# Designed miniproteins, single chains, continued (3): the designs that were tried, part 98

Each design is a single chain, and the fold is of that chain. pLDDT is the mean over its residues in the fold that is shown.

## One batch from the design tools (miniprotein)

Design m11405
Fold by ESMFold2-Fast:
Order: structure tokens, then C-alpha cells, then sequence
Structure m11405 (fold): chain A 74 residues (1-74)
């Protein structure tokens, strides 16, 4: 889950010079933020869809981050 989100973000950002280390840090922050949002009672699927609509983050990355957050909450 986290590794898949990192791989997808590296692949999507390769042309822009995104490093694996930057992608790992970004994914870790995203997963932590989504875990905290879910613990606070927010709908993280809705939050991911809203983020995809209002940012340049690929939907597949956000889907993988949601999956990783759900695995951490289980």
C-alpha cells in the first residue's frame, strides 16, 4: 500500500524530477494525515476525491494512500 503509493508518485513525477526519497516522505505525510482525518471522523474517500479534483496529485496515488491509511487503521 505505502510502497505502491510511492512507486506511483515516483512514476508520475519522474519528468518533474521527483526523487524516491521525496515521494516516500510525501506518501508518509499523506498517509499520516488521512489516518488522523479518519480518527477525527472525516470521510477519507471523499477527502481523497476532493484532493484529486483540486490538485495535480494523480488519483491512483490518492487511492493507494487511502488503502494504506485503512490498513493502518485496521
Amino acid sequence: AAARATDLLVEAGAAEGVTREQAEAGVDRGIDAFVKAAEAGHDIEALAAETAANSDTPREVLDAVVEAARARLA
Scores: mean pLDDT 76

Design m11406
Fold by ESMFold2-Fast:
Structure m11406 (fold): chain A 58 residues (1-58)
Amino acid sequence: MSPFEGKTLEDLKKLVPHLSDELREALLQSLPPGEIARRLNIGFGTTVGMINEAIKKL
């Protein structure tokens, strides 16, 4: 089960307001970190850090 299953885009905006909407949508879709990094053109380590930050706020 995805850690973000049942969450909305608005829920993620409250948890991680500093992230982009594209990243929040990717988290809701449970995309792998490498795919998110590729789509948003950001580093893999940065992407993993952002995902972990969002999970910690659940």
Scores: mean pLDDT 76

Design m11407
Fold by ESMFold2-Fast:
Structure m11407 (fold): chain A 79 residues (1-79)
Amino acid sequence: MEKEKNAEIGEEVGRAAGEALKANPNTDMSEEELEEALELATKLGREIGGRIDNLSEEEKEAWANLLGLKKLGEEAAKA
């Protein structure tokens, strides 16, 4: 049960990171590339969230990057 909640939280974080990329008006990525990035970020967030107690160093870095993108998106939405 706890792992499922953590996976859902990770999915939300990944989705927020992907949405932040799509909301960036200065991106050189196509709409198709941005949609793919959103899907990948959402899946990555879910996988990392579900395994939060046993992450590799690479997974920890990826998680920190997703959280950073989410924060940047939240700050951009406030401005």
Scores: mean pLDDT 75

Design m11408
Fold by ESMFold2-Fast:
Structure m11408 (fold): chain A 107 residues (1-107)
Amino acid sequence: SSGLQEALEKVNEVQRLIGEARMAILNNEPEEKIRKLIEEALRQVEELIELLKKLNAPEELIKLAEEVAELLREALTADREKQYELLLEAEKKVDELREKLLELIEK
């Protein structure tokens, strides 16, 4: 349960960072700021994947987290339009991951 709460905290942080990166794109903020937000989100997702594996979480949760990591890595090298699309897709998968993780926490 403690480990699952830590995983949930990381999911919430990833969602916040992706949201901030998307808003930075919409506000035409510098690429450096956008990349830093995505890099921070990616770091949190990589830590989350390791934590989920340590907790023997269901394979579907690990796969969702890995898919989020792949989308974020692609976003780091994409142009702004594609970067926004990739972040939107990542956000949807983070929402799925959060819902499934909450189901595990609720028993």
Scores: mean pLDDT 89

Design m11409
Fold by ESMFold2-Fast:
Structure m11409 (fold): chain A 75 residues (1-75)
Amino acid sequence: GLETMLRYLYVQGLLTPEEEEIVREWLKKNGPNKDGTLTPDERLNALEQGRTHFRTPYPTDEELQQLLEQVRKGL
């Protein structure tokens, strides 16, 4: 789902600083830790879950922008 993809992108470092802040704020509200960070174990879990959930682990630029728009809308 959305959380799995956002955690994966956050851990992989595929986000700009501005996009990372948007994802961090979403993770504060919806993720496992109230500060929007991930522990080392949660980072490893995010990598494995992202890889197994999608056949293609890297979204296109268009798909990434769609995900970020969903986050901005609070979806």
Scores: mean pLDDT 69

Design m11410
Fold by ESMFold2-Fast:
Structure m11410 (fold): chain A 70 residues (1-70)
Amino acid sequence: MSRDERAEAAIRAVNKALENGMSTEQASTAARLAVRGIDEGRSREEIVERLVEETGMSREQAEAVVKAAL
């Protein structure tokens, strides 16, 4: 993923997390983990599980954030 692609993906992920009622700190953490996981070639399921574990969001919210970052 290019620097510009990562920035755009992070913005989409943050916006989606905020729309789902997360704090700015949680949204930032979720975006960082989602973009990193995608850049590293991790499976969608692995990224979703990581978001649930690290932020405490629901699986549905995590799936929405990952989808927005793609």
Scores: mean pLDDT 81

Design m11411
Fold by ESMFold2-Fast:
Structure m11411 (fold): chain A 91 residues (1-91)
Amino acid sequence: SDAERALRLARDALRDARLGIELIEKAKQMTGKESAILYSAGGVLLAGAAANVMIAERLVEQGRRNGEDVSEAERLLEEARRLLEEAGVKV
């Protein structure tokens, strides 16, 4: 269902947003090649999380139109959006 797909993508987005932020924060405590690798990895995770938020929001709209319960997906997407905004990523 659209609600089930939205929930899976919302969970993935939240996980990747959290991990991406953690890697970037760790990169700030390092220098040189190791720092650059963690910044790159964190950036990729944040970009993927943002893409998943956009797709999941579309699926939430479709699930809502179909009368599905999308409340959990919406809650997780709001948290993922908040984390991405704090990291400077527009969603």
Scores: mean pLDDT 90

Design m11412
Fold by ESMFold2-Fast:
Structure m11412 (fold): chain A 85 residues (1-85)
Amino acid sequence: SAEAQALVAEIQALYARAEEAFRAGRLDEARALLERAVALAEEMERKRLEEEAEKAGLSEEEIEAYRAKLEAERAAALALIDARL
């Protein structure tokens, strides 16, 4: 969708800005930009799963289980950023 393309473009722009900050030695800025990119990627995936859940008629309990999985994956991604920066 157009909304998905716009969100992907924003995520890519954040990664490009993070790379520039990293090359300039602005590590705190690079980290903050990467964390924002991860947050937007998780929001996009959450919206996709919510749309799939609505189409499939999943229960609220099943939807919450998927949200918990996304939160765990986001925490893991942020931990990897911490370990590498």
Scores: mean pLDDT 75

Design m11413
Fold by ESMFold2-Fast:
Structure m11413 (fold): chain A 101 residues (1-101)
Amino acid sequence: MEEDIERLARAAAAIVESHRGAKVTIEVLDEDGNVLEKKEVTSPEEAAEFVRKALREGKMVKITVEDAGLPPIEVTLSVTKEPPPATLGSDSNVLRPESLA
């Protein structure tokens, strides 16, 4: 658990370091996806500490990176749950287009 928390905290720091000049926002989420806390971070050190604290409490963390001219990058970190089911964004409920009338 502590090793996983430290690894994820370092990953968060690396994301911030790689995207210097971008707006990085970290959200602390409950298991139900409710936002408990939101913080804009400006340094890798701040990101690592914030993520480490949240993960030690068994919460999920969502990192959003907004860089000029690029689509937002979203990363979700958790040590207490397996990866979410395949989020391929292609779950079109292919029901027959039953007679559009």
Scores: mean pLDDT 70

Design m11414
Fold by ESMFold2-Fast:
Structure m11414 (fold): chain A 91 residues (1-91)
Amino acid sequence: MSMKEKEEKARELAERAKVVTYSTLGLERAALDFEKEIGGPEEVIQQIEDYLAQDELEKVLRSLDIIAKIRGVEEEVVEMAKKIIEEEYKK
């Protein structure tokens, strides 16, 4: 693969990781609201709240690692995608 091809794959991987993370956050927020409304188990509510309290960057990086492993993405491309995400989350 050329460097350009690796960069394009890295950008796609970073975007996919963000989309998956945001979709998961939406589902977890909906689940939390539902459990609170029905008076669901405190252990379930706590687990969802703990997940939602985790750093968003960490969640995106975790999603990236999972997608990369499933798709058999080369480590160099994974490292490039992580840097793209980290730069986006820089203060």
Scores: mean pLDDT 80

Design m11415
Fold by ESMFold2-Fast:
Structure m11415 (fold): chain A 76 residues (1-76)
Amino acid sequence: YRSLVKGLLSLAKKLGLEEVVKLAEELLAKPKIDAEDVIELLEKMKEILKKNNTDENLKLATALEGLIELLKEELK
């Protein structure tokens, strides 16, 4: 998950999503990142993207929702 969180951090910085950047940096400071940590990060990013009603942000939010569902299956 560390490489995924680093990718999300880079994307969040590019998009100016300060709360997502902060959460991603906190996760990267942990000795281990669990699927639940990544789900929380993705849910936060999705929530912020949906507040900015652009077609591109909505498409990205939909892609993040799909990834969240896949990770939730991993927890079962």
Scores: mean pLDDT 79

Design m11416
Fold by ESMFold2-Fast:
Structure m11416 (fold): chain A 55 residues (1-55)
Amino acid sequence: ATAAAERTVRLIMKKFGKDDPEDVTDEDIEKFSEEYGVSKEYLKEQLKLYLEGRK
């Protein structure tokens, strides 16, 4: 995973009280996108890269 993917996913997890990135839902991504002005497509890509980078 890239440093950007790691930082982004950790911020989403902290925001929604998730201990596992696999528990991050499309709904969480949509709310994060709306609050921070980041595209849903970008956030979904970062989550995918982060999950694929974890073994």
Scores: mean pLDDT 78

Design m11417
Fold by ESMFold2-Fast:
Structure m11417 (fold): chain A 99 residues (1-99)
Amino acid sequence: SKELEELKELLKRVDELLEEAKKQLEKGETEMSEEGKEYLKKAKEILRTELPTLESLKKAIEYLEEALKHGGADEGLVNMLERIRREIEILISAKEKEL
């Protein structure tokens, strides 16, 4: 289905962002800007308040991608990306079982 293809593309996008976030965390030399922290806060709010759907996860990823552009990724950002990755895998598995 189109939704399954979109979920698989989203999973690839999360894997790329997770690699970048871990690279920034390893460097450990820059603190995230206030602008980056605001994007991080928006992503956290989506993950806290909305059910994990393709639309909500895509929106959270867009905010985390903007946060990463500001640098200074921390364990919190890495953990959010890993959580989103798990939620996408659950949605993919559910869709594949629907046939």
Scores: mean pLDDT 84

Design m11418
Fold by ESMFold2-Fast:
Structure m11418 (fold): chain A 93 residues (1-93)
Amino acid sequence: LTEKQQYEADVTMQIMGLSVMINLPVKDPKEAAKEVRRQSELIEKLSKKYNDEKLAEASKKLLEASKYLEQGNIEEGKKLIEKAKDLAVEALK
């Protein structure tokens, strides 16, 4: 694979994961917050690997989302996950 192909594959996998999180009901906000924080860490690693500012912004939005989920604010948490997904989509272009 070229670096570009590997980048596209890595970012697409994260977009798919975020899409699942947006569409799933939040049964336990604390567990959801931990999962969102794990996704933030994965996207941060990709932002450093590829030197990608859009992925860095997406990671930051997911950290904010995890804080809202910890507070029980599911609506705001999901909005921030959606913004992170949009940033990851923008990173592909």
Scores: mean pLDDT 87

Design m11419
Fold by ESMFold2-Fast:
Structure m11419 (fold): chain A 85 residues (1-85)
Amino acid sequence: DLARRVVEAAAEYARLLGRPLSPEEVEALIAAAEAELAADPSALTLARFALEAAELAIRLLKEGASQEEIDEELKKLHEKRQAEL
């Protein structure tokens, strides 16, 4: 269940940053992820990269990384994603 894993990772990331997601935001993210995964095989690759980005950010936050360091690592992952499309 990739869509739920992406949402759970995003929710955990938001919790670590001190900003919760609303139930409506969570439901919308699940619906959007499921629709993309059903419609376009490339969306599966993008969703996996999004999950990897969220998991990386969570790991870095737990290790005491700054927001700047997290942003830089996420930019590197995004660049890799764009190159692979």
Scores: mean pLDDT 62

Design m11420
Fold by ESMFold2-Fast:
Structure m11420 (fold): chain A 78 residues (1-78)
Amino acid sequence: MSKEETKKVAERTVELADQMVAAGRAGLATPEQLRNVADIARKVAEEARKNGDFETAEKAYEASQRLEDVAAELEAAR
């Protein structure tokens, strides 16, 4: 992806991640759905790093980590 496209995708992915964390905690999203978004966020973080956009990469990576943590909490509760 271009640097500009990667940044826009990262911004949308972080917004989606916040919504998915809230939905997961409310019982409206599955651990698998949270992990799917976490995988996307991680890939977006890698692309941002390749483009030298470390701020965007950090935000996307943090979103991925938060989704994985919440998914693990939900799986432990099953």
Scores: mean pLDDT 83

Design m11421
Fold by ESMFold2-Fast:
Structure m11421 (fold): chain A 70 residues (1-70)
Amino acid sequence: MTEKSEIEGYNVEKLPEVLSVEEAQELLEKDSSIKAIVISDGSTITILGEKLPDSVIVELAKEKGTFVVK
């Protein structure tokens, strides 16, 4: 089940699976309403798309998963 939340005015959707960079890049290209995608696998944090505030990145990085930011 997909969790939706709002962080500092950004609409964030948490996906149940950790996406690959390729899958996240395809999603970003397919949907122009997506500002950024953040992937946290517990060891690395990958950010695709536009620059997010450091405070938003830190908040999302507390959890493992894929976060779609709109």
Scores: mean pLDDT 78

Design m11422
Fold by ESMFold2-Fast:
Structure m11422 (fold): chain A 101 residues (1-101)
Amino acid sequence: SKLSELIEVLRELSDKLDEIAKQAPSMSDSELLKKMQEALEFAEKHKDKSKTLAEAAKNLSEIIKDFQKGKLTKNQVQIEIGSISGMLTMSAYALELEEES
């Protein structure tokens, strides 16, 4: 179903972001930017599937820009990306409850 596909996309993006958040403090700036840009490309590809994915893409884009401008430390990037991952996990869980209904 379209709902099952959306749940899979939300879970996949959440997992990608959780891994980036865990590794962010130990990554080089170039590695962190590359990983965030790859996650943003994934979110942008799927943003028309839900408002939550569109919001994740927008928030990721802002985090990348702020990090590039030196407005965010790697520790702050970890917190901000972790927040987006949590939002995606909660959205997937809510949709899983709808699918079981």
Scores: mean pLDDT 89

Design m11423
Fold by ESMFold2-Fast:
Structure m11423 (fold): chain A 57 residues (1-57)
Amino acid sequence: DAEAIIERILASARAAAETNPIAVDLARHELRELHEQGVLSEEQYRAALAELDRIAA
């Protein structure tokens, strides 16, 4: 389930409680790979990146 995968990635980044660490960069990379592989739709990918940016802020 793509939604469950996104939730786990974002939860992992959120749990790190860091704004610029490698954990956020790894989450961005993982989301990008899933989108390129067709696991995430463009809409899901963009929404996940927006949420990750909020976590990073």
Scores: mean pLDDT 77

Design m11424
Fold by ESMFold2-Fast:
Structure m11424 (fold): chain A 79 residues (1-79)
Amino acid sequence: SMAEKLRAFIDELRKNPVKALELAIEAVKRGDLYTAVNLLRLAGFFEEAEKILEMAQNGEMSREDIIKYLEEKLKEVKK
């Protein structure tokens, strides 16, 4: 079922935080902040999702600032 496929995808994102962050970064790069936020939330990066939303609402923060923030987070989760 579609629900089973979605659950498997969510489980994969939670087991692979590197993949989740990489997909979120690519979404931001293409201007799709909504997808980036949802991917982060599904993967359990609730604080990071909230942070990038706050950054997007700050008129002095650019898309590149959000990308840099997520790339720094990606470095923290890589082993």
Scores: mean pLDDT 83

Design m11425
Fold by ESMFold2-Fast:
Structure m11425 (fold): chain A 87 residues (1-87)
Amino acid sequence: SMEDQLRETLKTMARLLAKLAEGRGLTDLADEVRELIANIDELSVEEAIERLKEILERGIELNRDDPKTVAFLEEMLEAVERLEKQY
């Protein structure tokens, strides 16, 4: 289904985000994303998108002094917002 495809895309994006966040020493962000992945099948796609956006927006604010991290998180946020518009 379209919902199943969107959920799998969100899982893929979240896994990539967690790996890159971990590699950058963003442990709290990586942990929040992994918590989302662990519970994503219990959430609606809308709820999963909202939680991922909240994690990304918080990450951007907390890392405002790291332009490379901000640029990466903003790119991920834009990708999530694009999925939201297609749902």
Scores: mean pLDDT 85

Design m11426
Fold by ESMFold2-Fast:
Structure m11426 (fold): chain A 88 residues (1-88)
Amino acid sequence: SDELVKEAEERLKEDPNNGLAHAILAAHYLLQGKIEEAKEYAEKALASPDRNLDTAVALLSLVPLFKLVGMDELAEKALERARELIKS
């Protein structure tokens, strides 16, 4: 939703490395078919130092979307990162 996207953008103004915000933006761009923007935000979410469980849940939500658009390697990386966050 527009409200979630705006909240994610505001979170990034305060914390440029916020993993949840990057994952929300990645999902938004995937749903819009903007694959390059989605990939950029997904890579930033995966590289985030955040240990938040909310980031893990958002990354898990990206997995079927990445599979749907044929981005199997990003889907696998998102699953691996989410599992890492859940185990810690």
Scores: mean pLDDT 83

Design m11427
Fold by ESMFold2-Fast:
Structure m11427 (fold): chain A 78 residues (1-78)
Amino acid sequence: MRKEEILKRIKKHLSATMGIELDPEMSLEELKKLAEEIEDEATVGAIDYLIKDDEERLEELEKDLEEAEELMKKREEE
């Protein structure tokens, strides 16, 4: 499910950014607080979409991520 994939990416990103192992039982609200502590506004927004269960916003986020990957690939082809 798309929400589970986004959540996994968020947890991996926060773990890598902070250099810590995240508790697998952490709630979305706890993850949002953690992202706020490190001033990662993009991750806070992504977690907020998951909390609200906003499928439309989650689909937009997935599309934006795909476009970002395409732009990075295009730069590598220079």
Scores: mean pLDDT 70

Design m11428
Fold by ESMFold2-Fast:
Structure m11428 (fold): chain A 67 residues (1-67)
Amino acid sequence: SAIEEALAALGAVPGVGPADVAALRAAAQKGDIEGIERIGKRLLLRAPEEHRPALGAALRALVDATN
């Protein structure tokens, strides 16, 4: 599914752990875009600058797949 593909891309980003992927999956399964954005902002703030573009792209893909 597009959601699982986006979650796999998120899990491949350094610093995104299994607990983060599980929380994003739960939000996506509920159609909770605000939840995805809240979790995503937290992850972006914690991420090294070099990983933020890849993380941002994967989060956008998850939001798109959930809509």
Scores: mean pLDDT 86

Design m11429
Fold by ESMFold2-Fast:
Structure m11429 (fold): chain A 69 residues (1-69)
Amino acid sequence: PSQEELDREVDEALVLIAAAVSKIELTRRGLPEQGEAIREKALKLYEEGKSVEEVIAQMKADTDAALAA
């Protein structure tokens, strides 16, 4: 694979790892549906061309907001 392909695979893996962490945190607090919604939103943002850093930051913000509510 090219370096570009490898970088993309790493980026996708990082987004999925962040989504899994968010899901675990929200499920632990009794909010599993919020975790699924945040994961779906994150994947859509990545498809729309947002950077991995932006997607992960958005997931963290959404997770923090859900946990604070």
Scores: mean pLDDT 79

Design m11430
Fold by ESMFold2-Fast:
Parts: C-alpha cells; structure tokens; sequence
Structure m11430 (fold): chain A 64 residues (1-64)
C-alpha cells in the first residue's frame, strides 16, 4: 500500500541520515584527536538504532 511505502521511505531516509552521521563523527574525531573510546560509544549507539530501523524496514517490506 502507499502508506506502507511511505513508512518504508521514511525508515530508509532515517537510516541514510544515521549512516551520514557516523561518517561525520569519524571525520571530526580524527580531525580533533577525540578519544577512541568516546567515538566508539557514540558509534555503537548509532549502530544500534540503524539495526533497529533495518529490522523495522524488513517487517514493513514483508507487508507490501
């Protein structure tokens, strides 16, 4: 349905935004010599959210 397709598109957009944030965080951390442990903690939180969204996307796709 169009509603499910819209939900899927929103989830895909959110995943892309989070992937972009990871790239930016890695770049900034390298540039400013940020503690690797701090970077790892922040990236782990983003990765967890991405995996949750990927699972949700798969559930929505299964209903199309």
Amino acid sequence: SSSLQQQLNHIRLEIEVLEGMKTILEWIAKRYNVDPAVLEERLAKIDKKIEELRKKAAEVEAKL
Scores: mean pLDDT 88

Design m11431
Fold by ESMFold2-Fast:
Structure m11431 (fold): chain A 69 residues (1-69)
Amino acid sequence: MTEEEIEKETKEAIEYLTKVLGIPKEKAEEIVNTVKELLLEQKKNKLTKAPEEKLEKYKELAEETEKLI
């Protein structure tokens, strides 16, 4: 996945979260940026697992989002 592809996916995900789920734009951006960071980290660390720390942060944001819905 290229940086341009990640940017496009990021924009689409933010639109989905804000328009369909009614999540505030700021929160949607936080969630999507966390996923983007995970994808970029995976690209940097070729053949290594995504950092467990980044996955944990994503889970925390998902739990907070469920409370908003």
Scores: mean pLDDT 68

Design m11432
Fold by ESMFold2-Fast:
Structure m11432 (fold): chain A 71 residues (1-71)
Amino acid sequence: SKAAEEVIKKALIEKGFSEKEAEKIAREVTRLMEQGKGEEAIELLKKHGLSEEEAREILRKAQDAMVREAL
């Protein structure tokens, strides 16, 4: 989902990630979400320095974007 990728990318840039780094992380997180691997997506975000709360908030917003894109 491009909508989910964009939401995640923007959130990561706001957290201080470079555009290139945010793009790569957003693509991987989106892929995991599309596979139903939400907990693995959270762990990937935590590996990059986000708290569990921040990771879960980003995933929720990305899931909302995926649902809107599918409609």
Scores: mean pLDDT 85

Design m11433
Fold by ESMFold2-Fast:
Structure m11433 (fold): chain A 71 residues (1-71)
Amino acid sequence: MITGKEIVEKLIEYIEKNKKELSKEEIIDFLKSQGYSLATALAAVKELEEVVGVPVTKEKAREYLEILENK
């Protein structure tokens, strides 16, 4: 998986602080702001869309984190 635990944990923290769902574009912009490449951000969004769907809620991000930890 290209979307690592660290990326998902950062998304959860951002959602909790801002109390909003993240669209595909907002996830890309956030990950780029955290120093990830555009390629990594696009790959992470694709995996999130395929597994939990977008927009990503805190609950969906936590479910994805659990899936990554149980792999």
Scores: mean pLDDT 77

Design m11434
Fold by ESMFold2-Fast:
Structure m11434 (fold): chain A 94 residues (1-94)
Amino acid sequence: MEKTQELIEEARRLLEKARHYLDMADTALQNGDLETAEKYIKEAERYVDEATRLVEEAQKLDPNNPEVMEVDIEVALVLIRLSITKKALERAKA
């Protein structure tokens, strides 16, 4: 339980970082700064990938923990947003 909680807290911190970089990427896209947007998207991707690994470890330790299910949903939502922002970058390059 203690190790699971530690993993959840770290995953949530990483997801907050990922969301912050996605917000900055959206702003860069609005300003036509595609190079900066791409860099922020890559940083967001790194943070969400790390969060995903921590959630997978938490699921192995305590698969029936409701907080693990909640943070897994939070990861899924950030992954959806990342996909949308990546597609917006592809459209802006066209």
Scores: mean pLDDT 89

Design m11435
Fold by ESMFold2-Fast:
Structure m11435 (fold): chain A 64 residues (1-64)
Amino acid sequence: NRLNIIRLIRQNMDANGQLSKSQIADILRQAGVSQATIDAIISDIQGDTASFDDIVALLDRHNI
């Protein structure tokens, strides 16, 4: 459920509005996203963290 993923992302963001790749992967895995899709999303992230807007764009790209 996209709404549950977005809620979990917002609840786990740091003070700078960022999430690490490992935190994003854990949220997606808990939400029932396949490991192949998680790996594809994580591979599209530049650097070690992503902003809320970056994550939402990646979810849209992967039809989540």
Scores: mean pLDDT 84

Design m11436
Fold by ESMFold2-Fast:
Structure m11436 (fold): chain A 88 residues (1-88)
Amino acid sequence: SLEEAKKKIKEGREALAKGDYETAIAYYNEALDLLSEHKEDPEAQLLMSEAYNLLSRAYAAMGDVEKANEFRQKSIELSQQAIKLRKE
C-alpha cells in the first residue's frame, strides 16, 4: 500500500542517517516494489522519485558513483512525470 511505502521510506531514512547504507537500500527497494502497484498515481510517482533520490544518496555514500547517477536520473524523470500528471 501507499502508506506502507511511506513507512519503508521513513525507515530507510533512519538507516541512512545511521550510515546503515545496505539497510537503507533494502527499505527503499521494498518501498519501490509497493509503489509499482500505483504507477498511475501522482503521489506514488513522487514517492518513487524520493526513494530513487535516497538510493542515489546511499550509493554515493558507498562510493558507487555510477549507480548514484543512475538513480538520481530516475528520480528527476519521475518527479517531472508526477508534475505533468497533476496539471489539469
Scores: mean pLDDT 84

Design m11437
Fold by ESMFold2-Fast:
Structure m11437 (fold): chain A 86 residues (1-86)
Amino acid sequence: PVIPEDWSEEVKEAYLAAIKAYNDRAPLPEIVRAHLDFAEALINEGKQRNVKLALIDLQFYENLPLPGDLEERRKALIERAKALLP
């Protein structure tokens, strides 16, 4: 995938870490954690475009059952993203 020019280095690093976990065929929980880290980085930047992207990504995987801690984290990130996009 193409990396957008307007992403911060922090967002870019989180994205590359998520891609690396997937390409290295890491265990599913590790791939999910990296994905949630990327979404959190997008939300933390607070830029509307990035928050919308994070929400779309989180909702795309919404039907994937996750372990308790990861499920709670995903729900918290979705609610936080929605709160930033009124």
Scores: mean pLDDT 77

Design m11438
Fold by ESMFold2-Fast:
Structure m11438 (fold): chain A 60 residues (1-60)
Amino acid sequence: SALEARVDRELARLEEMRRAGASDEEIRLRALETLDRWRAEGVPESVLAAFRERVRALLA
């Protein structure tokens, strides 16, 4: 789906930030900013939850 592609694209961006030397704090802040923006845009909570889970896995 378009929303799944959006999640994958943003996660790829966070992975790129990590490879470029971004801290866990910087990645977390970016993810929170993305969640706030997507919530304001009406993205379903299930998609926001899936993104949050995948960010947690990235930082594990």
Scores: mean pLDDT 87

Design m11439
Fold by ESMFold2-Fast:
Structure m11439 (fold): chain A 96 residues (1-96)
Amino acid sequence: IPGAPSAEEAVADAVATLDRAAKYAEQGKINEASSLLTAGALILSMAERLTPEQAQAVLDAGKRLAEAIYKATGDKELAEESLRVVQTAVDEALAR
């Protein structure tokens, strides 16, 4: 897609954003973590097609965020929903 960021750049930004979200979740700052999750998904929505390896790197960051949310809140459904957001964004970026 013309004007889209490179997959490499988008992956690096998305992973960094999701890892920052995980740190906020660990501090009990769930609203801030949720905002960063949304930002990470948005970065992926604007990216060119990801490779499977790039997709796995983002998904691994999403799993770290989901674990941080679960440990902070005890809310398994909220943690699973956060991972679904990342998985959906990754699946859409792979299908481009």
Scores: mean pLDDT 84

Design m11440
Fold by ESMFold2-Fast:
Structure m11440 (fold): chain A 89 residues (1-89)
Amino acid sequence: MYREEAERALEEAERTVEEIMKLASPEKAERLRRGMELVRDPETALRGAGEVLRTMREVRKEGDEEKLGELLARAGESISRYLVSLSTL
C-alpha cells in the first residue's frame, strides 16, 4: 500500500516538474532535472527535494504566474506526499 502511494506520488511529481522545466530557462531546467534524479533515489530524496524546491522558487519569478503557480503547487504537494510515504516505509 505505502509503496504504491510513494510510486504514484513520485510519478506525479516527475510529470509536474517536467512541465515546469518546459517553462523554465535552460539553466533552471537542468537544475530541476538534477534535483529530480536525487529525488528518485530514496537515500537522496530529501536532498533532491530541497534542491528542486529551491529551484522552483527561483523559476516562479520567470514565467506565466497563473500556469506556473498551479504547476508549482502540484509539484510541491506530490514531492511532500512522496517524502511522507518514504518515511512510512
Scores: mean pLDDT 78

